# Designed miniproteins, single chains, continued (3), part 101

Each design is a single chain, and the fold is of that chain. pLDDT is the mean over its residues in the fold that is shown.

## One batch from the design tools (miniprotein)

Design m11741
Fold by ESMFold2-Fast:
Structure m11741 (fold): chain A 75 residues (1-75)
Amino acid sequence: AQELLEEARRKVEEAREAVKKGDYPTAIKLAQEAIDLAVQAAKEGGPEIVDEASRVAMEANRVLFEAEEGLKKAK
């Protein structure tokens, strides 16, 4: 559970960097992977992991939305 949560956090950070570089397709992929990892961490972990995993998933969803909007404006 903790390893999945740590990987999810890394994917969120990588997605943010991809957005800053204008690489929206990569940011979308990384953000979706972060959401999936956070959901898995929540399913495997206890209440403390569920709370943090929900927060990470929400951050990943915000990055995903930003990347999708950027992609629409770039096309």
Scores: mean pLDDT 81

Design m11742
Fold by ESMFold2-Fast:
Structure m11742 (fold): chain A 61 residues (1-61)
Amino acid sequence: EVKQIDSKTLTVTGTAKDVVQTLINLMKNNPEISGYSSLAKNKYLLLLNDGSTIILELTQV
């Protein structure tokens, strides 16, 4: 699952495998996502068609 933090940041909590699966599902569910890039091993930047961005960050609980 994802949490929205601030206006353009989503935090994903879980293992690396869960985060990757969530990223894939997020891209498939949101056709507004035109691409992504990795900022770090645990952080991804998603680019949307309207020019906005979403940050996915891996956290452990």
Scores: mean pLDDT 63

Design m11743
Fold by ESMFold2-Fast:
Structure m11743 (fold): chain A 100 residues (1-100)
Amino acid sequence: DPRAARIAAEAAANAEVAPLLRELAERYKNRRLSPEEGRVLAETIEAAERGDVERVREALERARKLGRDLALYVALLAWLYSNNEEVRELARRRIEELLA
């Protein structure tokens, strides 16, 4: 989705997004996320920050198997937290595929 990719790119320039994502993660962790879902979110952010393309790809595939909404959220997090062009392109394509 070009809209989701644009929002993610704009959000990456906005320091307020990280606290909002953390708040949402805490909310879901306490009530809605399984331990496996929580691990996928944490691993995705860590791998995206490191520019670890292979680890991000694995996390996106695991998220897809756990649910479409989680897969979209994980892809958005990878886009927001990465400075690596390959990671961002991978995340953007996954967002587009999930919203198609």
Scores: mean pLDDT 68

Design m11744
Fold by ESMFold2-Fast:
Structure m11744 (fold): chain A 76 residues (1-76)
Amino acid sequence: STERTDIRATVTFRDGTTEEFELADQRALAALLEKHGGRIAGLRLTYRHAVLGPAETELEGLDAEMVAELAAALRA
């Protein structure tokens, strides 16, 4: 089972553009990060945690290695 669902991700790309994605769960988020990894500079996530309810996370200053590590953690 996935602990994070109903994810809305605002992705900031290295060119300064932003794009919003609706993702079912953290596995879908991992796939998004794998697809765009080297282009991603920042993430703002709103989601539902299975225990804690509505939650938000913001990450800035990301590089391709950090994005790959985050994707791997979301798949574990």
Scores: mean pLDDT 84

Design m11745
Fold by ESMFold2-Fast:
Structure m11745 (fold): chain A 70 residues (1-70)
Amino acid sequence: SDKVAEENRRAAEELGRESEEARKEVEEGKEEAEKNPEKRAQYYAFAEASATIVRIKEIVDKLAEEREKK
């Protein structure tokens, strides 16, 4: 049954789009955080959350690759 492999592939693609969007938001927030030190703590927390999304994507990508390599 390839349904699980297909679902994992679609989830990885969707997570890829979300991780790219998160990356853009981190870059935008960096300039504001550099201008406003009071916002740096909020930026740091947001950057960590975005990094978590990227890490999840890396794990999902590896799982999808292992499932396709029989």
Scores: mean pLDDT 73

Design m11746
Fold by ESMFold2-Fast:
Structure m11746 (fold): chain A 58 residues (1-58)
Amino acid sequence: MEEARKLLLRGIGLKLRAIGLEFEYELTGDESLLREAEELRREAEELFKKADELLAKA
């Protein structure tokens, strides 16, 4: 249970950071921010999948 919670919180944190970078990209046009946001979203999705597996077993 605690492990799944930590993964969810970490994933949420990464997703929020990605959203922030996407907003910054819309203001600046810096494509490197968009790439960084995509990477963070991908990492968050993997964490959510792992958390979902742990919750299904609990």
Scores: mean pLDDT 82

Design m11747
Fold by ESMFold2-Fast:
Structure m11747 (fold): chain A 100 residues (1-100)
Amino acid sequence: DLGAEQAARNARLVARARELLANVSPSRSELLELGRRLGLTDEQVEALLDRLMRERGLSREEAIRVLNAVFRLALELMEREGLDRETALNLAWYAVWLVD
């Protein structure tokens, strides 16, 4: 059942996103290193942080935590499932936004 497979995948992604978000707030330098592994410039990473703070009302520390979880999940999807960067980032953002 395709619907059951998608639901199971979404549940696993959300569970992993929750685990990543529960970790101690990562440093800015760790976030920039993850961004570079994803092929993003430091300026692109800072722009994403500013956007999260502006659009979601997050503190800088909260924005770093959220973006770190997104980048780590995207890298895991790329490394383990062979997904391209855009698809992996889109799925990672989706999973992080579904965490309550």
Scores: mean pLDDT 82

Design m11748
Fold by ESMFold2-Fast:
Structure m11748 (fold): chain A 75 residues (1-75)
Amino acid sequence: VSAAEREAAVAAALAHLAAAKPRTPEAQQYIDQARASLERGDYAAALGHLHQALQHDPSLEEVRAAMAELERLFG
């Protein structure tokens, strides 16, 4: 994966997370942790936090979209 592809995937994931409207404070906390992980380049930690966000609010389609963008970095 090129640096440009990585930057594009991170930007797309962050845009999806900005559109998310979590129904629980726990889901919001994990989204915030995922954003911090993405900003420092820790994509594995970001995916872990997003999985936790979905456990607390499974209706978050934006979180699923963000995870799909990031999972492309590992394939």
Scores: mean pLDDT 83

Design m11749
Fold by ESMFold2-Fast:
Structure m11749 (fold): chain A 78 residues (1-78)
Amino acid sequence: YVGSKVEVTFSDGSTYTGTIIEVNKETPPTIKVKFDEDGSERTYEVLEEKEDGTIKGRVIDGAYAGKPEGLATIKILT
């Protein structure tokens, strides 16, 4: 996971690329993504991992924590 490139699709349909820089495998499991566009970091709680490597995540930091706008689909690119 750490060092993997990802494509993050937000609830509004916008898509941004980034890199996973941190993984917490405790409960709840979280991943931190550093976005290529602006260098910002977001921590996502892993809600669901699909067999194709697609992760459904919920942001747990910042202004969208706990809101529907904080839901994202995270696809590992390799």
Scores: mean pLDDT 74

Design m11750
Fold by ESMFold2-Fast:
Structure m11750 (fold): chain A 81 residues (1-81)
Amino acid sequence: SRRAIELAREALKVAMEALRKSKTIEEISRAIGLVLRAIGLIFESETLERQGRLTPAQDAALTRQAEDALKAAKELLKEVS
């Protein structure tokens, strides 16, 4: 579903904001990791959907991964704000 892609895009947005507010090398490294994770989830979700290979189980797993990524990004943003 589009929900996994929408959540992953929101995770990317939040992770990029955390990166902009990061002041230490450790914070920057964590933020870059979250940005790359979000990009990977967007790419995988969009690719599977375009190929018609997205099963309900894969959609549920990608949605969960995107929710986890968004939570991690929000937690980092709170730490660096």
Scores: mean pLDDT 86

Design m11751
Fold by ESMFold2-Fast:
Order: sequence, then C-alpha cells, then structure tokens
Structure m11751 (fold): chain A 60 residues (1-60)
Amino acid sequence: SNEETLKALELAQPLFDQAQELYQQAVANKDDPEKRQELLAQANELLDQALDLVLAALAA
C-alpha cells in the first residue's frame, strides 16, 4: 500500500478508538439521555474526522 495511506490509517486509528470508547460510554448511560446524546455526537465527530483522513489518502 501507499506510504501516505498507511500514515493516514495510523493517524485515524486513535480517532476510531476514541469514538468506540465514547460509543460504549453512551450505551452505558441509560439514565442520562443528555449525556448519551453528547457522547454519541462526540463519537460521530471523531468517526467523521477519521473517515475524512482515510478517504483523502485513498483519493491521492
């Protein structure tokens, strides 16, 4: 694979990991809908950032 693609995947990995952790925390917050929504929003933002990095590298 292209070296730039591997670099993008390495940069995206911690964002995916953080998003997964936030998602798990959101699922655990059954009694706090506001906190759940905040955690899900943060997780989705991190996923979007990670996907943008990977897609940009693949398009190069």
Scores: mean pLDDT 83

Design m11752
Fold by ESMFold2-Fast:
Structure m11752 (fold): chain A 77 residues (1-77)
Amino acid sequence: LEEAEKLALEGAEAAKAGDYEKAIELFKEARRLALAEGTEEGRLAAAGALRQLAAVLKAAGKEEEAKEALEEAEKLE
């Protein structure tokens, strides 16, 4: 879980710098690692990463992918 949280932080920093491609990959990896924990805490962390991913995807003009990320986040909460 700590690694997933670290990747989400790095993703947020990449997004702030305008590196949307890097931010997208970091948030996707954070979601993957959080879900791999197999715990309730991991599912909630994955939902958080997906909401951040959706914001970056929307900023990058990827509206359909952003919608899919939000729908997945809602299912995990």
Scores: mean pLDDT 84

Design m11753
Fold by ESMFold2-Fast:
Structure m11753 (fold): chain A 100 residues (1-100)
Amino acid sequence: LGTRGDVAEARRHLERAIDSLKKAIEAAENGDFETAKKYIEEAIGHLSRAADAAPDFDLLVETTLLLIGAVITYNEKDKESVIEGAKRLLERAERLLERL
């Protein structure tokens, strides 16, 4: 419904989101909370593009749920919540990628 993208493009954006989430976790664990938030913002951008590229409803739903989770994680005020949120998003994004 509504998106006429392709799986390869959605996959590329999802891979970029995964890379950004890994960098966000590393930055947050090193105490660089501002850099961690910038990487979460990058992941939000990539997840939005993955959703736009989704050729089917199931992939659109999964990428949209990841996008919502990333926005929630971005709005967390403490380092520990950002790390937990980013790790959960990373696990879910990696599972989605292996199904593509």
Scores: mean pLDDT 84

Design m11754
Fold by ESMFold2-Fast:
Structure m11754 (fold): chain A 57 residues (1-57)
Amino acid sequence: MEKQEEIDRIAKAIENSLASLRAGAEADGVRPSAPLTPEQIRKAAETALEGLEGAKA
């Protein structure tokens, strides 16, 4: 099965969570930090998957 599909799902979840946090911060009058680049989000998703696989070894 393709690991890429799982990485894409994790990346989308990260993006959605960041968008939600940004909206909340703006509502509270707080300036949100700059968003992560797509490259950084993808790398984070890959690292998370690798960690989960490593924990089973």
Scores: mean pLDDT 68

Design m11755
Fold by ESMFold2-Fast:
Structure m11755 (fold): chain A 65 residues (1-65)
Amino acid sequence: MLEGEEAVALARMILSVTGLKGEVEFEGKKITVTVKGASPEDIEEFKRLLEILGKETGFEVEVKL
């Protein structure tokens, strides 16, 4: 499994490649991403990518608006 720093870097990369603006926070085993100004379709795609990241890394993932 990836370490927390690597998981945060991947979450930031997903934000970058989807073109979304947001903040990434990491605490314990949880990654929280706050997304701003995105369409519902972009948010759903982003959530799917982030859930894949959670499954691959074992971290809990949460998306806030």
Scores: mean pLDDT 76

Design m11756
Fold by ESMFold2-Fast:
Parts: sequence; structure tokens; C-alpha cells
Structure m11756 (fold): chain A 82 residues (1-82)
Amino acid sequence: SEVEELIRRTRELIEEAEKEEDPEKALELAREAVELAAEAERLLLADPSASRELRREAVLTGAEATALELLALLKIREKKLS
């Protein structure tokens, strides 16, 4: 489904952001992941037939993307303090 593909793409961006050494680039990747996760959640809100498991996966993936965005922002702050 479109939602499953969005979640997969979001997880690919999460993996890329985790491997990225440039915190500004990692932030861009994490923000893209947040946007894709939000789109998946929006589609799930319009689909009452979607499984609880898929909804849980979307929420957890979105939370992980948001955490990576925060971590990238913290790394940018730390780099400025150095």
C-alpha cells in the first residue's frame, strides 16, 4: 500500500540520517523523514480499514524520525559551542 511504502521510505531516511556525519545534512534527512511519516499518518486517518499494527508502526516511525531531528539539532548546537 501507499502507507507501507511511505513507512519504508521513512525508515530508509532514518537509517541515512543516523549514518550521516554532517549534522546539517542529518537534520535535512530527519526532516524529510518527519514529513513522510506525517503523510503516512494522514493517509491512515482517512483509512478506517487499516490495521492496528500498521497504525502503530506509523506512529513509532514518526516518533523515531522526530527524535533524530532533535538529535541533529543538538549536534549542530554542540558544534557551535566547540
Scores: mean pLDDT 86

Design m11757
Fold by ESMFold2-Fast:
Structure m11757 (fold): chain A 62 residues (1-62)
Amino acid sequence: EVEELLSLTDEEIARYAEKLGISPETVRRALDEVREALKNKKPASPEAARIVYKIFLVKREE
């Protein structure tokens, strides 16, 4: 589920950053941090996890 979210393009990152009212660099950093955590079973920061979760909810509209 989260693995698909971690494949966002730069354009998608910028768009979600605008919607969330944060910088694209902050979104990119959060995605990279969560990606590393998932890949290596390493803890991610709560802030990074929160950002990625918000983007995930927007993308998971069925």
Scores: mean pLDDT 72

Design m11758
Fold by ESMFold2-Fast:
Structure m11758 (fold): chain A 75 residues (1-75)
Amino acid sequence: SMEEKKKEIKEGYEAQLATLERFHKDEPYYPLWVEQLRIVYEAKLEMIENGEDWKDMAAKVTARIRDLIAQAAKG
């Protein structure tokens, strides 16, 4: 079901966040890595909810991560 797919996506996201916190929380790029994972998670949920193509999801992820990195580089 759609709810089962969303649960699987959320569990994967939470596992990746836990790994980042456990091993990398004191690293300079930690906040960026956390936000990158959030962007991927949200885009996957949007894909499932809207029946979007993986290409559309991948394009959204690429654009959003590029914007995040550009904003971080400005301070």
Scores: mean pLDDT 86

Design m11759
Fold by ESMFold2-Fast:
Structure m11759 (fold): chain A 92 residues (1-92)
Amino acid sequence: SQSVSEALSQAQSALQESGIGATISQEGDTLHIRLSGLTPSQLTSLALYLIGLEIDGVKVEIKIQGDTLEATLEGLTDAQMLDLAGFLSGLA
């Protein structure tokens, strides 16, 4: 939805303003996320959040390399996307 796309765009901007490299792209119910320059605490918090989504039935692929996390999330509801956008905005 338009509101989901706006929330994700706002989350990307908030992360970038905090010094985190952020790219978030949406394709239907699929999200591609790339975050770089994460602290160990931010990386752990994000990984735990994504594991929670996987438990809830979202298909989650995660690649971690140093301070960079790449994730592909498939089968997200609009509510899950909005919640994720809020989480990401708070991560910074």
Scores: mean pLDDT 87

Design m11760
Fold by ESMFold2-Fast:
Structure m11760 (fold): chain A 65 residues (1-65)
Amino acid sequence: SESFIEEGRAHYESLSEERQQVIRDIAEKLRQIGDAADAYFKALKAGASREEASAEAAKYGGKPL
């Protein structure tokens, strides 16, 4: 819910700058993983081979499956 997201944001803003940077770095890595997974499954759905789908995911920092 929006309330849960706002509570998370308030917690984040209460942290030190160093802790905020760590959270941003983790969020960036999670975003890249999500983008890689989406690219992989989108390619498979479009009829690509596993190898072709892995290559597409690699554009977002994914590893071959």
Scores: mean pLDDT 75

Design m11761
Fold by ESMFold2-Fast:
Structure m11761 (fold): chain A 73 residues (1-73)
Amino acid sequence: PSDEEIDKAVYELALAVNITVARNWARRHPERAAEYDRLIAEAKEAFDKATTPEQYKAVVDEFKARLDAIEAA
């Protein structure tokens, strides 16, 4: 596979791991489940629209930042 295909696969896996974390937090904090569901949907849509490794990384980084912000609140 190309370096671009490998980078996409790596970030796709990273996104999947963080989605799993978000779903676990949604189960522990059902009052925030709608926020987590929205972030997951937005991240998946943004990832589908991404076409470069930098864009894939930005989607993952933004998702992590948004999850951290909810957890801190």
Scores: mean pLDDT 83

Design m11762
Fold by ESMFold2-Fast:
Structure m11762 (fold): chain A 56 residues (1-56)
Amino acid sequence: SVEEMRKALERARQATPEERFRIVLELQDKLRQMTPEQRAEGAAMLDEEVRRWLAE
């Protein structure tokens, strides 16, 4: 699950802004279904990537 999230974020780096937004929404849904530990790790990865994209 966390590994699939990592792969989705790698894919998002090559995606358009619209596709990145869709991937973020999909990953947020997946985070809701993870264990607390996996969710914390996944949320940190997602937050880091989103901050990077927003800052360019």
Scores: mean pLDDT 76

Design m11763
Fold by ESMFold2-Fast:
Structure m11763 (fold): chain A 71 residues (1-71)
Amino acid sequence: MLSEEEILERVRELLRKGGYSEEEIEKTVAAVREALEKLGAKAPKEEIFEFLLSQGVPPGAASVAAAVIST
């Protein structure tokens, strides 16, 4: 199980490799922090993904973040 900070760091690394801007990465990371606070790390991947989309995260970034949280 990854710690919250390890999840956030891994999301940043994968999104940078995916060509996202630092602004988009930090917005996604903020949405991930909110998802972990409200839903928890054990929430279904689909629920995390839908939550991130509701926060304005692009679908590709939301998919990457939800996959990292589910690990």
Scores: mean pLDDT 81

Design m11764
Fold by ESMFold2-Fast:
Formats: sequence, structure tokens, C-alpha cells
Structure m11764 (fold): chain A 64 residues (1-64)
Amino acid sequence: GPLPSEEELLGIFYLMQAAIAEKYGDYETAAEYYRKAAEHFRRSGNQEEADLYEKKADELEKKA
């Protein structure tokens, strides 16, 4: 069916948490959530999204 997988939904959940933390300047927490999002996107076969959010986490860790 056209519904996202459980791993995709978890990835989206952690992505939302990461974006909120980043908005409020909590770069350490944002990086942790972007890494969790990337892990779940990788498990769902969304390699491009996984790589994107791992890179985002690396960049935010340099600011923390």
C-alpha cells in the first residue's frame, strides 16, 4: 500500500524533534535526533535521506 513503513514514521518523528531542537539553538539535542532519524530512514531503505540527516548532525555537532 501507499502508507509509509514503521521505520519511515519513526524517522519522521525524530526529524520533527531534531528540527524543533535546532530552531531553539539546542544543537547537541538536534544532532542526536537527526542521527536517530537517519538510522530509521536507512532501515527503511531511504539511503538519500539517511545520508542527508547524518551530514546535518555532523554539521550541528561542530556548532555544539
Scores: mean pLDDT 85

Design m11765
Fold by ESMFold2-Fast:
Structure m11765 (fold): chain A 58 residues (1-58)
Amino acid sequence: MEEIETVIQPAGEKGTITVKVRIGDDGTITVEAEASDPELEELAKRVARTVETHYRAR
């Protein structure tokens, strides 16, 4: 089991988005994103979806 955590700060915003990617022993990929600011919550959901799509397409 492998877990990768990345923190991103959008330009011009005070908040951060934490993206957590978990890879299971069977190759199952789970992506979670958490926003520190409510205004970034929609962006966090979009980032999680984009990262998940990228890993699944590979």
Scores: mean pLDDT 72

Design m11766
Fold by ESMFold2-Fast:
Structure m11766 (fold): chain A 62 residues (1-62)
Amino acid sequence: MLDRLQEVNRLANELQSLPSISDEQREEAGKRVAELLGLEGVVVTVDANGNVNIQSKDVADA
């Protein structure tokens, strides 16, 4: 878990260092963060400035 949090933090720092972030980059980063944390039933959002937000959310089952 700790190593995964460190990787997430590294990704967030890289995104925030960019002058702008595309929609594709935001979507990919959100998916990557969720995968690294092994989270389910949460929403991972990356804004245009590279800020990563994780919120609990009920999601429809597959």
Scores: mean pLDDT 63

Design m11767
Fold by ESMFold2-Fast:
Structure m11767 (fold): chain A 107 residues (1-107)
Amino acid sequence: SEITEKLYEKLKEAYEKGTEEEETMKELAKLARELGAPEKTIEAVESKEFAEKVVKEMLPYAEELKKKYPDLPNEEIMEMLLRKMAEEYLPHLGEAILKFLKDLAKE
């Protein structure tokens, strides 16, 4: 949960500041590396093609979610984005990331 909270916090800050998408992905990859994520996972999120595709699809999705659910706080939007990323954009790596986060949530 601590790692999930840190990733969520970083995404929330980037979203609120309007940080450039490629920089946001690099910051998330750096945070994941600092938290001990597998190198294969980090390499995937650092890839320019992956970053461009995910961000291009995820940011409009976030905007649509905010318009569809205007009363939802940014925390809920970010949780929905993280789940969509794990399930749709990182099918194999999504399982690895979720397992990694789950294992590290054990104190």
Scores: mean pLDDT 59

Design m11768
Fold by ESMFold2-Fast:
Order: structure tokens, then sequence, then C-alpha cells
Structure m11768 (fold): chain A 67 residues (1-67)
């Protein structure tokens, strides 16, 4: 079943990713919650700008590339 296959994939990925990275991420968050927030705030703003640029490029590229 897809549910059983999904559980196996979730167990492999989630256990390795979530448990390992969540434990490491939790410790990092506890140690640098404010510092990471400030650094990620800047990265988030840059990421937002990137999304806008990508959207504009996609709309222009799709219309122009189809010519």
Amino acid sequence: EAGAAGAAAAGEGAALGDEEKAAAGGAAMAAGSTGEGAANGGAGAAGGAGLGSAEAGRAGGEAGARA
C-alpha cells in the first residue's frame, strides 16, 4: 500500500532527517535563537526577492520562449 511505502520512506527520511537534524537544530536554536533569527531574517528577505525575480522571469520567459 502507498501508506506502508510512505511510512517506510518517512521512517528512513524523517528518522534520519528529523531526529538527527531536529536534535542538532534544536540545540543550535537554543544557543543562537536570536543570532540565527537576525541572520535568517536577512536571508529570508533575500529569498523573498529571489522569488519575485523568479516569478517575473518565469512569466517573461514563458511568453517569450514560446515564440
Scores: mean pLDDT 42

Design m11769
Fold by ESMFold2-Fast:
Structure m11769 (fold): chain A 60 residues (1-60)
Amino acid sequence: GVEELYREVKARLLEAGASEDLAEAGARHVAEVYEKKGRSEAQRLAERLVDAVRRLNART
C-alpha cells in the first residue's frame, strides 16, 4: 500500500545519496501521487526521483 511505497522510496533515495530531508520530501511526494493518481504514476515518479539523485551523486 501507500505506506509500503513511502518506506521503499525513502530507503531508495537514502541509498542513492539523498539527505534525510530530501528523502523524506521525495517519499512524501510519491505517497501523495499514489493517493491522487494511483500506483503506476507514483512508481514512475519514484523511479525518476531515485535515478535523478543517483545521477547527481555520480552513482550510476
Scores: mean pLDDT 81

Design m11770
Fold by ESMFold2-Fast:
Structure m11770 (fold): chain A 59 residues (1-59)
Amino acid sequence: GELYRALKDVFTTHPAFVSLRKGDLVELLREVDEDLWLVRSLRTGEEGYVGKGVLERVA
């Protein structure tokens, strides 16, 4: 899948969302809407929602 990097720390207690650290790599699983993506964290293996604005594409 397409790889993205977290631009900043993201912390959540919501079970549907994923927490990320700045620099974490994620795989894009699905674009849900214009702002919300379903991703898998490569560090933790967790799948969940995150705002796309905190991610940058890895070349």
Scores: mean pLDDT 85

Design m11771
Fold by ESMFold2-Fast:
Structure m11771 (fold): chain A 80 residues (1-80)
Amino acid sequence: SNIEKLKKFYLDELEALALMAEHYLGLSPEQRAEVDRILEEAKKKLENAKTEEEIQSIFDEAVRRLNEVIKRHREEEAAK
């Protein structure tokens, strides 16, 4: 279905963003664990989502939370 295709697309996008951040930014073990938690929570929510609007909302929230980890990492690096 279109809903199942959309779930897979956004899950793949989130996993790609997380891998990119982990590998290229040099996240700490604690920041990596936080990224993994964000992904697992997003996976669970996407599994239960029934509408395109729910899927988009879940994706947007996960991206926002991933960006918060990246922003905090950049601020910590800039303070060194």
Scores: mean pLDDT 85

Design m11772
Fold by ESMFold2-Fast:
Structure m11772 (fold): chain A 83 residues (1-83)
Amino acid sequence: SEEESKALQAIEVLANEGSEGAVPFLVPFLQHESEFVRLAAARALGKIGSQRAVEPLKKALQDESQFVREAAKKALEVIEAKA
């Protein structure tokens, strides 16, 4: 959908900006109806590597999609490796 495409584009822009300020804008996308949007958000949060994403990503480990769960797991591994 156009809404899904806009969400994915916003996630790419926020991930490329890569600052702590992007995190609060990415976290809501982890609860998006589209599996692809949730997956992109988990990957973006992993790329940024912020401790602020830990609790939202832990909740994403319970996602209905195996792909979202795997992305959240990898994101947490990256964040924990930086700590």
Scores: mean pLDDT 87

Design m11773
Fold by ESMFold2-Fast:
Structure m11773 (fold): chain A 60 residues (1-60)
Amino acid sequence: MVTEEEIRELKEAVDGLVSDELARRILEHYRRAGITSVEEAQRIVGVDREVAEKLVERLG
């Protein structure tokens, strides 16, 4: 289960470039499969390259 606190932390880590709904989806995918590369993050979640790079840095 994804918490509001985790959503807030993820949004701060990506400079607010994602919505609350998208942040929740990203965290759910990360917990289920992991995010190991920028290319995987872009394909799985549909975020742009800048956000994908920040996600790999934050969650890898």
Scores: mean pLDDT 69

Design m11774
Fold by ESMFold2-Fast:
Structure m11774 (fold): chain A 80 residues (1-80)
Amino acid sequence: DADLERASPALREFYRHLTELFQRMESPEQGREATVEAARKALELAEKYGDPETARFAHVLYESAGDEELAERARKLAEK
């Protein structure tokens, strides 16, 4: 995928982890847990690489999971 090849190291590592999480899903109940785990990975990678784009993914994922506190933390990390 051309877009994936142009992605930053942080985004490529995040996509790899996201794929692994989806492959681990065995029930619908695990979907929410996978979303929270993906959000944590995105936030960790954003902090490690200083990548605002990965921080934006963490914000969207935490917001989707209903965790407003961690969503706000990720949003602040994504700001210039």
Scores: mean pLDDT 71

Design m11775
Fold by ESMFold2-Fast:
Structure m11775 (fold): chain A 84 residues (1-84)
Amino acid sequence: AEEYLKKAEEAFKKGDLEKAAEYAEKAVKEAAEAGDYELLKRALELLLEIARKLGISLGLDPEEVERAAEEARERALALIEERA
């Protein structure tokens, strides 16, 4: 599980947003299946940052992308914490 998060972070640093998203998604899935809420939180936060950067690259309004990402993050983290 942590291996995919590390690969996602490395891809993100290299600017390979597609690979970063792929690895972050795998990290989210494995962390959720394992009940590792700490890893799930970290993987979800990284995935939201990747999505935010991809949205800006696609010409979406950065302010709307930022707002949508923050709302999704807060809701997802609250649901994870309530289940932990």
Scores: mean pLDDT 73

Design m11776
Fold by ESMFold2-Fast:
Structure m11776 (fold): chain A 58 residues (1-58)
Amino acid sequence: SNVDRIVAMFNSFPESVHDIVLKHIEEERELALKEGKYETAENLEKAIERLKQQRAEK
């Protein structure tokens, strides 16, 4: 799924930049909502939720 690709892309980055990459994904979600790209925004939101859960489990 598109969510799986976003999560895989995030996990491919070094942990040192994960905070910056997560902020970028959150900004892309806000931009998608402003542009009326609701499907894109929903997929980004699902990816953000999964990434936050992964980080909380460490």
Scores: mean pLDDT 80

Design m11777
Fold by ESMFold2-Fast:
Structure m11777 (fold): chain A 82 residues (1-82)
Amino acid sequence: MAKLVINTKFEAVSASETIELEFENVEEAVKHAEELLKLSGFEKVYESEDEIVYEKVEGDKKYTAVIKIEGDTVKVDLVAKE
């Protein structure tokens, strides 16, 4: 089984949250992460074998989500900068 770990960090509030989900394989975990980001208004700006980057701009804030693939673990780091 593959593990999806979503980390959310808000610089302005010093808040962070981690969500963990399990999937049958890495491909399903990556697909789920990308679908969540697209539904949240993010656009894909970079893709490689081990890393996918999504960005969203709202007013003065830029949100960046980085999907990293490490073996059977898919990590998503979401960072908001003001």
Scores: mean pLDDT 76

Design m11778
Fold by ESMFold2-Fast:
Structure m11778 (fold): chain A 64 residues (1-64)
Amino acid sequence: SMAALEAARRHLAEAERALAAGDRETAKQHLDNAGGYIARALSEGDDEEALRLARRAAELAKQL
């Protein structure tokens, strides 16, 4: 769904901001939230975009 994809994008953007500020706890919470929305988008058939966001989330998680 567009709503799940938009929510995932917002949480990934917040995770990036938190990582830039050195706030790993806040970044982890936003990455966890993004993961939940990505899983929902995948369950709803938004496979290509959801997998793209999942790869971005995995890259950000490496900075934790």
Scores: mean pLDDT 87

